# Designs tried in a protein design run: designed miniproteins, single chains, continued (2). Part 83

Each design is a single chain, and the fold is of that chain. pLDDT is the mean over its residues in the fold that is shown.

## One batch from the design tools (miniprotein)

Design m7058
Fold by ESMFold2-Fast:
Structure m7058 (fold): chain A 61 residues (1-61)
Amino acid sequence: DEFTKRLQELVKIADKMTKEQLQAAAAQVLLKEGYSAEEAAEIALKMSKEEAIEYLKKAAK
């Protein structure tokens, strides 16, 4: 779908993105997985840049 396609493109350039951009993308994935907006934001903000990249790679499968 469109969301998965965007994630796949994002993962290809993840090394060139800021921590904040990667955390925002991770929060969007968490929302799709059923977390509330507040929970998604709290979880994503606790991620390091490396953790956010790994999470997004897993989600983009």
Scores: mean pLDDT 82

Design m7059
Fold by ESMFold2-Fast:
Structure m7059 (fold): chain A 74 residues (1-74)
Amino acid sequence: GSEKEREFIRLEAEATVLLMHLILLDTPEARRAAEEVAELLEEAQRAYEEGNLEEAIRLAREAVRLAEEAIRKL
């Protein structure tokens, strides 16, 4: 259980750092991406609190992917 929990925490932290980067870019495109990343992280946190670690990890990975893609396009 512990290793999946650590994987989730690592992905959540990574997505949060990328979210802060998008906020600092302060463009309309970055703001839209930041909103989507924040929503995915909120869903991931809910899944984690419900004990669904696999879903939490999936959502956190999607948040990282979306944030990285948005930053590369800006």
Scores: mean pLDDT 88

Design m7060
Fold by ESMFold2-Fast:
Structure m7060 (fold): chain A 81 residues (1-81)
Amino acid sequence: SEMEEYEKVLELGGEKAVEPLIEFLKSKDPEVRRKAALALGDIGHPKAVEPLLEALKDEDEAVRRAARVALKKIGYEIPAE
């Protein structure tokens, strides 16, 4: 399952998990996208900023919320329009 693949990516840890987690942000499963966004926030790598900004536009509200939390964890301020 995609969730099992996601758990395996988390085992890589740190920067090695960043690119696979960015790919999981494109998953058809909103729960996988939500978890990937939070994991990217926990890792805190700046490569995740642009993909997380795109996740703020996600169709699923929980994914958008996770992306906002993740960006805040990384220390990125979301611009107010």
Scores: mean pLDDT 80

Design m7061
Fold by ESMFold2-Fast:
Structure m7061 (fold): chain A 71 residues (1-71)
Amino acid sequence: TKALEYLEKGNRAYYEGDYEKALEYYEKAIELAKSDPKLQASALRNLADVYEAMGDLEKAEEYRKKAEEVE
């Protein structure tokens, strides 16, 4: 799926330390995964991990909360 492709691109960017690109790709995955709650929740958790790595703990908590609410 297109959402999964963006999730994989985000994972690669995160692995390479390109946090800006990781955020962009995870946001795309979330947008495309509207009909896949599990993939959307996974992308939201990964987005939170990126914000935590960047030192933005407030945004990390916000996105973790959103991931918990997706079903």
Scores: mean pLDDT 86

Design m7062
Fold by ESMFold2-Fast:
Parts: sequence; structure tokens; C-alpha cells
Structure m7062 (fold): chain A 62 residues (1-62)
Amino acid sequence: GREEALKAAYEAAKKALDEGKSPEEAFQRAVEAAKAVDPTLSDKEAEEIGLVATLKAMEERY
């Protein structure tokens, strides 16, 4: 569900940032992770989840 998608998106964003990727790449990986876990998500819903997850991952680094 959405909770699993958000968790997967967060882990994907965190991993991308840990690898030195840009916030834009972290966001793309987060969106793809959310869609992989919940393929019923619309593009807009996956982007909203990816944005929240990426911002949270960035906040925890700084």
C-alpha cells in the first residue's frame, strides 16, 4: 500500500544521496521505488510520495 511505497521511496532516496547522487536523481529513484512496490499509484501520487521521501532523506542528512 501507500505506507510500503513511502518506505521504499525513502530508502531509495537515502541510498541515492549516500552514493553522492543529486536530489533530482534521488527523487527519480524514489518515484520508481514507490511504483515498484505499488503499481496502482498514479504518476502524480508516486511523484508526491517521492517528493516527501526525498525531502525527509535530505532533512536527516542535514
Scores: mean pLDDT 83

Design m7063
Fold by ESMFold2-Fast:
Structure m7063 (fold): chain A 81 residues (1-81)
Amino acid sequence: MWSAEELRERAERAVREAEEALERLDEVVPEEHRELVREALERAKELFRRALEAAEAGDAEAAERAIREAYAVLREAAAAL
């Protein structure tokens, strides 16, 4: 199972990746899908930031839950495309 330190590193990386994806959104995602993808990435980024805060506080359960929820948001958006 994930340690709080492992979850912190994972959440920090995921926040950075979401920020990079948002920066490149208009270059990579077709216009008809941009709003849905942007909303999903912004929501996932917020959840990854919550995971980072929880992991830094030593709450591995809350961190893991937030990471799981973030990926669920991204999967639901991908399925809607």
Scores: mean pLDDT 81

Design m7064
Fold by ESMFold2-Fast:
Structure m7064 (fold): chain A 57 residues (1-57)
Amino acid sequence: GAAEARRLLAEAERALAEGRVDEALRLTSQKFDAGRGNPELQLEALALAARATAARR
């Protein structure tokens, strides 16, 4: 649900900020699934996944 998606987004943002790119990608994937009924939450997950993928080279 939305609360789960927000928690996963916060964890993914933290992982990305700490350079843990693979962990950030795993968490963003889980957030996307948790936020499936909410387009804004899914867009946030996609944006973070794009940033994590770019950071991964």
Scores: mean pLDDT 75

Design m7065
Fold by ESMFold2-Fast:
Parts: structure tokens; sequence; C-alpha cells
Structure m7065 (fold): chain A 69 residues (1-69)
């Protein structure tokens, strides 16, 4: 039903949600680092397609955090 790509994307998006809370507190560097770490952890636990999806979503999330800072 849910693909490994969808699970990986969902987990990275949850990390992005937490990172936005850190960003709202002025913790921009910590927010970016958190998304990087969570993306790497998720990518290591899923299949190749899921790892690619996690990295793509993570990169976009980091870009958005940098633009909002």
Amino acid sequence: MITDEEIAEGLVLMAYGIAKLLLSQGKTEEAIEFVKEMTEKVASQVNEEGAKAAKEVGEEAIKELKEEA
C-alpha cells in the first residue's frame, strides 16, 4: 500500500516539520543539521529507491530552511 519511497519521504518531511520549529526559535544551523542527520539515517534504513527519495526531499527541505532564514 505505502511504498518505501513514500515512507522515506514522510519521515524526512516530519524531520523538516521539527526543523521549522527550530528555525522559528532562531536555531537555523541546528535546523539544517537536524534535517541532514535524519535524511542520512532514513536513507540508510530503506531500499535504494527510498534512499533516493529521502535525499531529494531532504535537499529541498534544507534549501527551504536556508531561504526562510
Scores: mean pLDDT 82

Design m7066
Fold by ESMFold2-Fast:
Structure m7066 (fold): chain A 69 residues (1-69)
Amino acid sequence: AEEELRKAIELLREISEEIEAKAKSPEEQNELLKEIAEKLGLETVEIKGEKNVVLLKAQAELERLVAAE
């Protein structure tokens, strides 16, 4: 379960690196990451129902990382 969460985070990490290379400013990079995280929670049709729980946890983890406090 937690291992699947880490795998999803790793995929997001790779995507974020590509976005960083394409996005010129950190502001644009953060906006793209937020959109992906938001869509990931809403658009989970490609993921099994049980994996939705993992994605929700990944979303909470991302939210915690975004909160720099």
Scores: mean pLDDT 52

Design m7067
Fold by ESMFold2-Fast:
Structure m7067 (fold): chain A 61 residues (1-61)
Amino acid sequence: MSEEEIGKLLAELAKEAEEKGWSNEELARRIYERLGVKLSEEDLKLSQNQLLLRAYLQLMD
């Protein structure tokens, strides 16, 4: 998956989370379903923007 495609998917997830009022737990579940990234329980305590950044960095490794 390209960096551009990852960015678009994360932007889509961010928009859906804001519009639907998703919790960090729901957002993390959707990130896992769409991108295959598992986020830690500590990551779930971060803001949504930090959670999305963590997912992005994990995919770029």
Scores: mean pLDDT 79

Design m7068
Fold by ESMFold2-Fast:
Structure m7068 (fold): chain A 66 residues (1-66)
Amino acid sequence: MLSPTERRILEAALRVFDERGVDASMRAIAEEAGVSVGTVYHHFPSKEALLAAVLEHMLREAAAEA
């Protein structure tokens, strides 16, 4: 089960990637989520890991509804 902080970061990352594309910075995602950039890196060690987690989160949500 995702923590509230992880969920907030994933939702913010999805929004930022949708608006700015894959070139969006980890700082922009942290600002959108309302957390420090260090907190984002604590949960997701790279932007690639964060993008993968966003895709997994979307797939899990879709599967839970099916």
Scores: mean pLDDT 78

Design m7069
Fold by ESMFold2-Fast:
Structure m7069 (fold): chain A 60 residues (1-60)
Amino acid sequence: DEKLIEEAQKLFKEGVEYAKKGELEKAKELFEEAIKLLSKVDKERAEKAKELAEEILKEA
């Protein structure tokens, strides 16, 4: 389901924007939604996204 992957990527990018603005709670919510969508179609990609999200939140 390429559409779910595309939606997840959009949510992830939105989360990065909020993390850069210091809105860490909103960023976490967006990352969680993106990872949830990815986990339905590609569990390995979802795990990679989770690792990346944790790194971004740590650096913010």
Scores: mean pLDDT 82

Design m7070
Fold by ESMFold2-Fast:
Structure m7070 (fold): chain A 61 residues (1-61)
Amino acid sequence: GLTDREQQVVILLSQGKSYREIGEELGISQATVSRHVRRILAKMGLANVEEFRARIEASLK
């Protein structure tokens, strides 16, 4: 399962937010957002953020 912080990052990513915008909303650096994204991808079995976005897009069709 995802932590509360990882869930917040997932929601903002699904809204099309950039790492900068996510960092600003959560009060953390872009580098910290990138680290959370890497952990989320690992937990979900995904290779990269493009694959994550593709899965969200497929779910909306």
Scores: mean pLDDT 79

Design m7071
Fold by ESMFold2-Fast:
Structure m7071 (fold): chain A 56 residues (1-56)
Amino acid sequence: SAHAAEEAARAAAEVGGEEVARRALDQGGKMSIRMGSEGRSPGEVAAGVGGQDALA
């Protein structure tokens, strides 16, 4: 269970980061502002969101 929760948080980091990057390319570099992750790595963005979800 704990391992599965951590794995889910990692998957969320991958999805969130890739989605942010794709939007930046699609719109010409507005990813960070739109997603609220200015200068953040994909892992940091999704870890902040996924961490809460994985815990509770």
Scores: mean pLDDT 52

Design m7072
Fold by ESMFold2-Fast:
Structure m7072 (fold): chain A 57 residues (1-57)
Amino acid sequence: ATPEVSEVRRRAHRLLDEGKYDEALALVDEAIAKTTDPQDRAYLEGLRARVEAERAA
């Protein structure tokens, strides 16, 4: 993963720990919109699904 993707993952996990699900989704969605690499996009889409699952739990 790129350093950018690793940083997004780290910040998303911190937001989830704080119960800030909407902010975590916004962060991941912004990263997806800015990503040009297909593999990074696929990873971020997987991360988004994980954030949604955590919010639903």
Scores: mean pLDDT 80

Design m7073
Fold by ESMFold2-Fast:
Structure m7073 (fold): chain A 76 residues (1-76)
Amino acid sequence: MEALRKLEEARKAAEQGDIKKAIEYAKEAMALTPSGEAARYALEAIKALKQGDIKKALEYLDEAIRELERALAAGE
């Protein structure tokens, strides 16, 4: 799933301090995801990244990944 890969890439970029790449990947994931909950968490992660709150951004990206994995398992 491309959206899941983009969320994982956003998480890795955020851990490396590459805020610009993290935001770009999270935005791509939002556009690709069928899960409204995953998209909402990705948006909150982008807001946290823009504020420099890397810890909260990683927490929101982990929630977005979890919700997308749940949606994929449910056939959504």
Scores: mean pLDDT 84

Design m7074
Fold by ESMFold2-Fast:
Structure m7074 (fold): chain A 56 residues (1-56)
Amino acid sequence: SVEEMAEILRKFYEAMKAGDKEKALEYFRKLVEMGKGVTPEQKEKILKAFEEALNA
């Protein structure tokens, strides 16, 4: 639902601001999984790019 997506987005931003990489990746993964019209291959590439950025 839109409300669930908004809550996850809020939690994601909070984790990013707090520097909590583990929680940020967890919520980002949930957002990517909720995406429609995105292939499993594209989702994997998006997640890897974000994880690499977090660890740079």
Scores: mean pLDDT 81

Design m7075
Fold by ESMFold2-Fast:
Structure m7075 (fold): chain A 67 residues (1-67)
Amino acid sequence: AADAAAQAAAGERGTRALNLSDEEMEKIVEDLAKRYGLSKEEIERIKKNSKNWREAALEITDLGLKR
């Protein structure tokens, strides 16, 4: 249970979190959402639908670009 979450976090950390903390990633997601004019409601939905902060950031940029 918790081990699966820890393993997933470790694998993702090896790819991106080495350069960014969870707090910094969350800040980037918020900043991107502001740039693309997304509401807090949309940000929350994207965060819930995304497995990690990087996916959330990509979803936000993709949604903003499609607009």
Scores: mean pLDDT 65

Design m7076
Fold by ESMFold2-Fast:
Structure m7076 (fold): chain A 122 residues (1-122)
Amino acid sequence: SKLKEEIEKLKKQSEEQLTEASSEELAKLRRRAVDIQREILRIIDEIQEGLKQIKDEATKKKFQKEVDELQKRVNDLMQKFNQAITNKDIEEAEKVLKELEEVLKRLKELLKELKEVLKNES
């Protein structure tokens, strides 16, 4: 029937519109991931420079261990993000980006703690 053909045509048009929207959303997710990754790298570099100035070896090792664990988590999350993007899984990509933002927040807290230690050693 002509009605069945019209319904199938509308369904195909909806699927094509969803594909274009998904492509734009995927591009936005990729840009967000690049921005977060750049900020993570900047903060890790600042932490590594601060660690060179720490006099207490036990404190230095504690901070280094936490940075190493957070860096490993970033690498694992970036692999999951890239897989979600390849699979066009927008929900999973958004979830992984939120987890990356939490890691970034912890890195910022760790940098603040490190700066307080450096100030107290002066």
Scores: mean pLDDT 84

Design m7077
Fold by ESMFold2-Fast:
Structure m7077 (fold): chain A 81 residues (1-81)
Amino acid sequence: LEEEIKKNPNNADAYVKLASEYLLRGDFEKAKEYAEKAIKIDPNNYDAYLTLAVAYRGMGDDEKAEEALKKANEIIQKKKK
């Protein structure tokens, strides 16, 4: 997966996948970093905000997790219009 990112450094979905891999390993700090990188590439990436929310919750930051979920919900509502 890191090889996919090196091949396509502007692929937000590849960063989301890498962040999810770090979530599975319990490395919430790295999961947050890669989710933030995905958001920087594509600020409307719904999955990146969901991944960021899970990372914040794993770190015990429920307030920031809720803010990330709110952003994800705003994105999905715009796509339905």
Scores: mean pLDDT 78

Design m7078
Fold by ESMFold2-Fast:
Structure m7078 (fold): chain A 75 residues (1-75)
Amino acid sequence: SLIKGVAYEFRALALEEEGDYKGAGEAYEKAGEAYLEAGDNKGAAKAYKKAAEMYEKAGDLEKAEEARKKAEELE
């Protein structure tokens, strides 16, 4: 749902502030999934792009590429 997406975004922001980029990426992915379930393709695409940025900062290039592909499929 939209509410779940927003909740995961707040979690991701808190993890970013802590420097937990891997955790932030995972939280943004869950936000994207929640937005997709709610039919919000734009919200999902933004969340997946943020997940990709976080995974890049964490050095997880494979997960970053996967998240970018998910975002591109929604645009």
Scores: mean pLDDT 86

Design m7079
Fold by ESMFold2-Fast:
Structure m7079 (fold): chain A 92 residues (1-92)
Amino acid sequence: MEELAEAAGRAAEAAARELGFSEEEAEAAREHAERLARHAAELALEDPRVAELLAETLERDAEVARALGAEEAARLFEEAAELARRLAEELR
């Protein structure tokens, strides 16, 4: 799902910016997260457990972001995790 990739990218970009990384590093983080989320979503079509694992990973990323004071990023990771959970449910 395009929405899932975009949500994961926005979360990673927000985390980089809130943690004081450069704009170039934030853009790189967004692109990297979008590619990983797209790849995971494609793999989930072959094995639905991948969508569940992606959701768990994004939930952990939200916890780490919140612990580091990146509150906006934590909220965005939670949103991305919800989209991954919905994908896992749809593939059952």
Scores: mean pLDDT 86

Design m7080
Fold by ESMFold2-Fast:
Structure m7080 (fold): chain A 62 residues (1-62)
Amino acid sequence: MAEIEEYAAKADAAIEAGKYEEAIKYLDKLIEAVKASDLPEEVKRRLLETAEGAKKQLQELL
């Protein structure tokens, strides 16, 4: 969980700074951390859908 929280916080900070490419990189790391975690599959699916959705929206702003 600590890595997931760290990458989420860094992605949010990058978005606030207008650094959308950096935010996408942290979202990619967040996705990898979620996939590697021991969280229940249903929780992983929801987190992955949220992160992928955010990544797609940021890509539209580039």
Scores: mean pLDDT 81

Design m7081
Fold by ESMFold2-Fast:
Structure m7081 (fold): chain A 76 residues (1-76)
Amino acid sequence: SLEQEAARYLAAGNIALVAGDIAKEMGDLETARRDYEIAAELFRKAHELYEQSGNTELADEARKFAEEAEKKAREV
């Protein structure tokens, strides 16, 4: 289902976000920015799929995660 596909993108985005945080703590700012950009793309895809499925709560969460990842990418 679209909702199950969205959940996979949300999970992948969370993995990329954590990888970015670890890279940043290690001082690898280039890897951190790249991982945050990947996280943002994955969260945006999750948002689109949750919107298509009618799950407005999870769509809003995915959007917020995307915005946070985009902010983190810009700030490293």
Scores: mean pLDDT 92

Design m7082
Fold by ESMFold2-Fast:
Structure m7082 (fold): chain A 78 residues (1-78)
Amino acid sequence: MIEELRKRLEELERRAEEALRAGDREALREELIALSLLIMELQSLLLDKSLSEEEKKEVQELLDRAAELANRLAEALA
């Protein structure tokens, strides 16, 4: 499951970089929305008591990475 979320983040990062390169504000907004949904899903996973401490660290790393990307996209849209 965590690996699937990692791949989803990597795909979002790829599309976001394409949108940034193209200066496509509509695509940037769409990627920011998709990223916000992923962030909510990652936050929900941190509440899952069945996760090991190592798995929680992986989820936190993905969350930090997603938050950094969201900040970059928000700045580009400002």
Scores: mean pLDDT 84

Design m7083
Fold by ESMFold2-Fast:
Structure m7083 (fold): chain A 65 residues (1-65)
Amino acid sequence: TAIPAGEALRLALELGAQGHEAAKAGDYATAIEYYEQAIRVAEAGGLRRLAAELRAAKDEVEAAA
């Protein structure tokens, strides 16, 4: 389902920030869940570059977990 790009940007950034904070706390499982949600929102909004950046962040956390 498509989401307006502006709404998708806001939501993806909020979810990505929560993923980052969870990763900093060592809660990698929660960080991965937030990044997965952020990626889906970014993709639904057509934000391909942001989705790629979020995938990279998720991959780093998965490698550290």
Scores: mean pLDDT 84

Design m7084
Fold by ESMFold2-Fast:
Structure m7084 (fold): chain A 67 residues (1-67)
Amino acid sequence: MREEALKVLQEITEKALKEFKDNPELVDEVKYAGEKLSELVRKNPELTPEEVRKIAEEIYKFLKDYY
């Protein structure tokens, strides 16, 4: 479960980084959020890949809408 959740987070983060590549401030915020989410997933192994996807997508959508 944990490995699948981390893989989902990595895929979503890489997609966001490619989408936001022309906005360096947003790229830095996505990198920071990705690291924090990775730590959260490692500390909470009960989080499913689906829950991790939802959390990551919501955070990256918030960052995109804000910047």
Scores: mean pLDDT 81

Design m7085
Fold by ESMFold2-Fast:
Structure m7085 (fold): chain A 66 residues (1-66)
Amino acid sequence: MTYRVTFTGSVETQIGTVLRLIGEPDVRVTRVGENTYLVEHLGSKETAEAIVESLKSRPDVKVEEV
């Protein structure tokens, strides 16, 4: 599954989120803009869904399936 993640808040919020995503196993993070990243998960759908729900719970983060 591949998701477009856009940050609309502070740089510190963006850095924290990106570092957590990079730390996940089977996750590939590609920067495509200053505040926009492509997040690809190659592991289980359960793990991918958990990551997406965590991101969607944040008001300063927009998540779109690609």
Scores: mean pLDDT 76

Design m7086
Fold by ESMFold2-Fast:
Structure m7086 (fold): chain A 87 residues (1-87)
Amino acid sequence: MEEGRRLLEQARELLKQGKGVEAGYLGSDATLLAGRAGDTELAAEAYKVGVEGGKLAMDNGKVTEGTGAILRAIGAAIEAGVLEEAA
């Protein structure tokens, strides 16, 4: 679980820096890693960060990249089995 937790911490730091696209992608990667390890709480938390990153990117005019990050986060949450938990 070290890598999933590491990516989530990095994604949160990127959100604080206003780097929505990078935060969204790292959040999605953290969701997949946490899901594969069976950590559904971490996966759901990472998914929320992924969506927040995508929304931040869209708010900053990066609509295509932001939408892509959100779709990636949703796909990761489905694969991790946490889409219902995160809703």
Scores: mean pLDDT 81

Design m7087
Fold by ESMFold2-Fast:
Order: structure tokens, then C-alpha cells, then sequence
Structure m7087 (fold): chain A 59 residues (1-59)
């Protein structure tokens, strides 16, 4: 429910590493959701936070 800046950064790093390894954005998102769930986070909220952080960076 409450995602820390450190957790968002960790999940963002995972997303970028998956893309660098040749995964599609959809596959990278799935991996981030799974990792968030293991950390006790809401996977949908985690994906929203990571997506917003990445979109802000691409602007």
C-alpha cells in the first residue's frame, strides 16, 4: 500500500534490466508485479509507481 522511494527504484531497476536482457515491456511488467508481490506490495500500485517514474523520465 505504501511504496517507499527505495522500493520504486528497485522495481524500476528490475524493469530496465529485463528490457536490457531482451524482454518485452509486457514481460518486464509481469516480472515487476511478481517481485512487488514477494515484497508484500500491491502489484498494481507498484506497476503504477514504476510506470509514472519511467514516463516522467521519458518526457
Amino acid sequence: MEISKEQVERLKKLFREELAAGASPEEAIRKVKEEAEKLGLDPNDAIEEVSLALSREQA
Scores: mean pLDDT 78

Design m7088
Fold by ESMFold2-Fast:
Structure m7088 (fold): chain A 63 residues (1-63)
Amino acid sequence: MATDVELLETVPGVGRALAEALVKHFGSLEGVRRATPEELTKIPGVGYKLAFAILKAAAEHFA
């Protein structure tokens, strides 16, 4: 099974360090999925375009 970090790393622009920061801040991939784009942009390195890409990937893996 892919970990939450590994799933987030599939998003273009998300490296391992950013994927780990997202899981640390939101607790899990489900926590990331429940976040707003504005909450995601509070993470260093995440702009609005990347925030929407992350949310789309999280939704696809949690359908």
Scores: mean pLDDT 77

Design m7089
Fold by ESMFold2-Fast:
Structure m7089 (fold): chain A 70 residues (1-70)
Amino acid sequence: EKVKEYSQKLVELAKRLVEAIKNGDKQAIEEIKKEMTELIQELKRDPEVPDSLILTAEDLKKIADEYIKK
């Protein structure tokens, strides 16, 4: 059940990231990146979370990093 909640949060962050990228809103991308970092920390604290979910969250953060790079 907790894994389902984490998956839903990750999907919501991914959707927000896509919209921020579409709008060219670097400030929103930075804020979403911060929320993704916090989610990744929560996922790492839960031993029941599969490594694949953590890796997916980290990959989404890398995409955000790419779009805010100078």
Scores: mean pLDDT 80

Design m7090
Fold by ESMFold2-Fast:
Structure m7090 (fold): chain A 88 residues (1-88)
Amino acid sequence: SLLEKLREASEKGDFLEEIRLYVEALKQGYSEEEIRAALSPEVRRLLDEIKEAFRTMADALVQRAVEEAGISPEEAEKWRKEILEKLD
């Protein structure tokens, strides 16, 4: 299973493989809670920090696009979702 492979990568300290399997598991419909339980504490913390940074950046970009480029709120939210989906 993907969660088993993720635990193995965590035990080996294979950071890149942990990230790859995290993304793949989310795409296959595993819950974030299930995936997080299989991640090393170090990778969980890093992913939380990256996700928060991307949310902040996405919110700022969406707001700027609406205000400066005249992008509709609906199209701007679509861009925000697309950015965040790369973390899922």
Scores: mean pLDDT 75

Design m7091
Fold by ESMFold2-Fast:
Structure m7091 (fold): chain A 65 residues (1-65)
Amino acid sequence: GRVAALVAERQRVLDEAVKKIKELHEKYKASTDPEEKQKILDEISKVTKEAGERLRRLRAELAAA
């Protein structure tokens, strides 16, 4: 049903964000270039913000379902 689909979508968003942030942290640790490190931190911030906004929207849809 709709609720099950929304729960699955929420889990997908969480899993994708966690995986991407973990990959970015590994790149950050491997990098020796301060400019590249800053770009990675900016990308982590962007991923976190976008995931948070998507999760907030899904939570509202779940509450309405």
Scores: mean pLDDT 84

Design m7092
Fold by ESMFold2-Fast:
Structure m7092 (fold): chain A 77 residues (1-77)
Amino acid sequence: MIDWAEVEAALYVMRAAVEKKIADNYLKQGKKEQAAEEYRRASEDYRHAADLETDPVNRQRLREIADELEKKAEEVK
Protein backbone atom coordinates (compact mmCIF):
# COMPACT_ATOMS: atom_id res chain seq x y z
CA MET A 1 0.00 0.00 0.00
CA ILE A 2 1.28 3.48 -0.87
CA ASP A 3 1.64 5.68 2.25
CA TRP A 4 -0.16 8.83 1.10
CA ALA A 5 1.17 10.86 4.06
CA GLU A 6 4.75 10.08 2.93
CA VAL A 7 3.81 11.01 -0.67
CA GLU A 8 2.30 14.30 0.56
CA ALA A 9 5.42 15.01 2.66
CA ALA A 10 7.61 14.36 -0.42
CA LEU A 11 5.52 16.79 -2.49
CA TYR A 12 5.94 19.52 0.16
CA VAL A 13 9.73 18.87 0.15
CA MET A 14 9.83 19.14 -3.67
CA ARG A 15 7.80 22.37 -3.65
CA ALA A 16 10.03 23.82 -0.89
CA ALA A 17 13.17 22.95 -2.90
CA VAL A 18 11.78 24.83 -5.94
CA GLU A 19 10.87 27.84 -3.75
CA LYS A 20 14.42 27.86 -2.33
CA LYS A 21 15.84 27.87 -5.90
CA ILE A 22 13.56 30.81 -6.79
CA ALA A 23 14.72 32.63 -3.62
CA ASP A 24 18.41 31.98 -4.49
CA ASN A 25 17.76 33.39 -7.98
CA TYR A 26 16.06 36.54 -6.60
CA LEU A 27 18.98 37.03 -4.20
CA LYS A 28 21.48 36.85 -7.11
CA GLN A 29 19.41 39.56 -8.86
CA GLY A 30 19.58 41.80 -5.75
CA LYS A 31 15.82 41.38 -5.13
CA LYS A 32 16.23 40.86 -1.38
CA GLU A 33 12.57 41.38 -0.40
CA GLN A 34 11.35 38.82 -3.00
CA ALA A 35 14.14 36.41 -1.97
CA ALA A 36 13.12 36.71 1.72
CA GLU A 37 9.47 35.96 0.85
CA GLU A 38 10.39 32.82 -1.15
CA TYR A 39 12.73 31.60 1.66
CA ARG A 40 9.78 31.99 4.09
CA ARG A 41 7.52 30.00 1.75
CA ALA A 42 10.16 27.24 1.47
CA SER A 43 10.51 27.20 5.29
CA GLU A 44 6.73 26.78 5.74
CA ASP A 45 6.59 23.93 3.19
CA TYR A 46 9.47 22.09 4.93
CA ARG A 47 7.58 22.61 8.23
CA HIS A 48 4.45 21.05 6.70
CA ALA A 49 6.56 18.12 5.45
CA ALA A 50 7.99 17.67 8.98
CA ASP A 51 4.45 17.60 10.47
CA LEU A 52 3.53 14.75 8.05
CA GLU A 53 6.78 12.82 8.72
CA THR A 54 6.41 9.90 11.17
CA ASP A 55 10.15 9.11 11.47
CA PRO A 56 11.48 11.34 14.32
CA VAL A 57 14.97 11.58 12.74
CA ASN A 58 13.60 12.74 9.36
CA ARG A 59 11.09 15.03 11.11
CA GLN A 60 13.89 16.75 13.07
CA ARG A 61 16.00 17.12 9.90
CA LEU A 62 13.11 18.79 8.04
CA ARG A 63 12.47 21.14 11.00
CA GLU A 64 16.16 22.11 11.05
CA ILE A 65 16.02 22.92 7.30
CA ALA A 66 12.86 25.00 7.89
CA ASP A 67 14.54 26.90 10.75
CA GLU A 68 17.65 27.60 8.61
CA LEU A 69 15.51 28.95 5.74
CA GLU A 70 13.47 31.14 8.12
CA LYS A 71 16.74 32.57 9.51
CA LYS A 72 18.00 33.09 5.92
CA ALA A 73 14.79 35.02 5.08
CA GLU A 74 15.41 37.38 8.03
CA GLU A 75 19.12 37.83 7.14
CA VAL A 76 18.51 38.84 3.47
CA LYS A 77 15.82 41.50 4.05
Scores: mean pLDDT 84

Design m7094
Fold by ESMFold2-Fast:
Structure m7094 (fold): chain A 75 residues (1-75)
Amino acid sequence: SELEKLIAEAVKEIEALPAEELPEAIANLEKQIEAAKKAIEYAKEKGDKELLEKAEKALEIAKAALEAARRKLAE
C-alpha cells in the first residue's frame, strides 16, 4: 500500500542517520506528531476528508519513524 511504502521510506531515512543526529530527529518527529494530531482534529471539525486522510497518513508515518529513531538511539 501507499502508506506502507511511505512508512518504509521514512524508517529507512532514520536508519541512515548518524547517531549524533537522532536526538534532533526525535524532537522534530514529536513536533510532527503533535501537528498531525491537531490537523486531524481540525479536519474532523471542518469535515475535510482530504485533509483528514493526509493528516492520518502523516501521523502514522511520523509515529513509525519516531519508533525507529528511539530503537536506534537505544542500541
Scores: mean pLDDT 87

Design m7095
Fold by ESMFold2-Fast:
Structure m7095 (fold): chain A 80 residues (1-80)
Amino acid sequence: MREKAEELIELTRKQIPEAREEAEELGSERALKLIDEAEELVKKAEEALKKGDYETALELALQADETLSLALMEIAVAKI
């Protein structure tokens, strides 16, 4: 459980800067809002992980990943 939460948190954190740069270049306010939400969820997941609440950490990390995926879809739409 802990290892899965840590891996997902790291993966999501690494993707956020790239997504933010693309959203800023495109002027996608929707994508930027979703990226901000994903960052907040990652921070909450890290806090849960530090407290030893691995189940909550994983749930929050999954929500962050889903939210980032929505941001990437908004970026794709903004390119049209």
Scores: mean pLDDT 84

Design m7096
Fold by ESMFold2-Fast:
Structure m7096 (fold): chain A 86 residues (1-86)
Amino acid sequence: SKVKELLEKLAKEPLKVMEEGIEKNDKELIEKGKKEAEELLKFLKEALELAEKLNSLSEILKLYEEAIEIIEKGLEELEEKLKKLE
């Protein structure tokens, strides 16, 4: 679905920015990507809570859950990668 594609792209974009920053040893780029990812994660969690309160279809809830999981896993992996470079 178009919504699934857009959410996946949105979830991955700040993670790519953070990863590029890590590879370039660019602290400003790392911080930018991390902040964008954290802000998007907060937004998606709020959107999921609202969707649950509105009794949205399970398929819609799964779209938000998948996007949240992409960001959370991506942040964990990139933070571990950053830690290994220190």
Scores: mean pLDDT 84

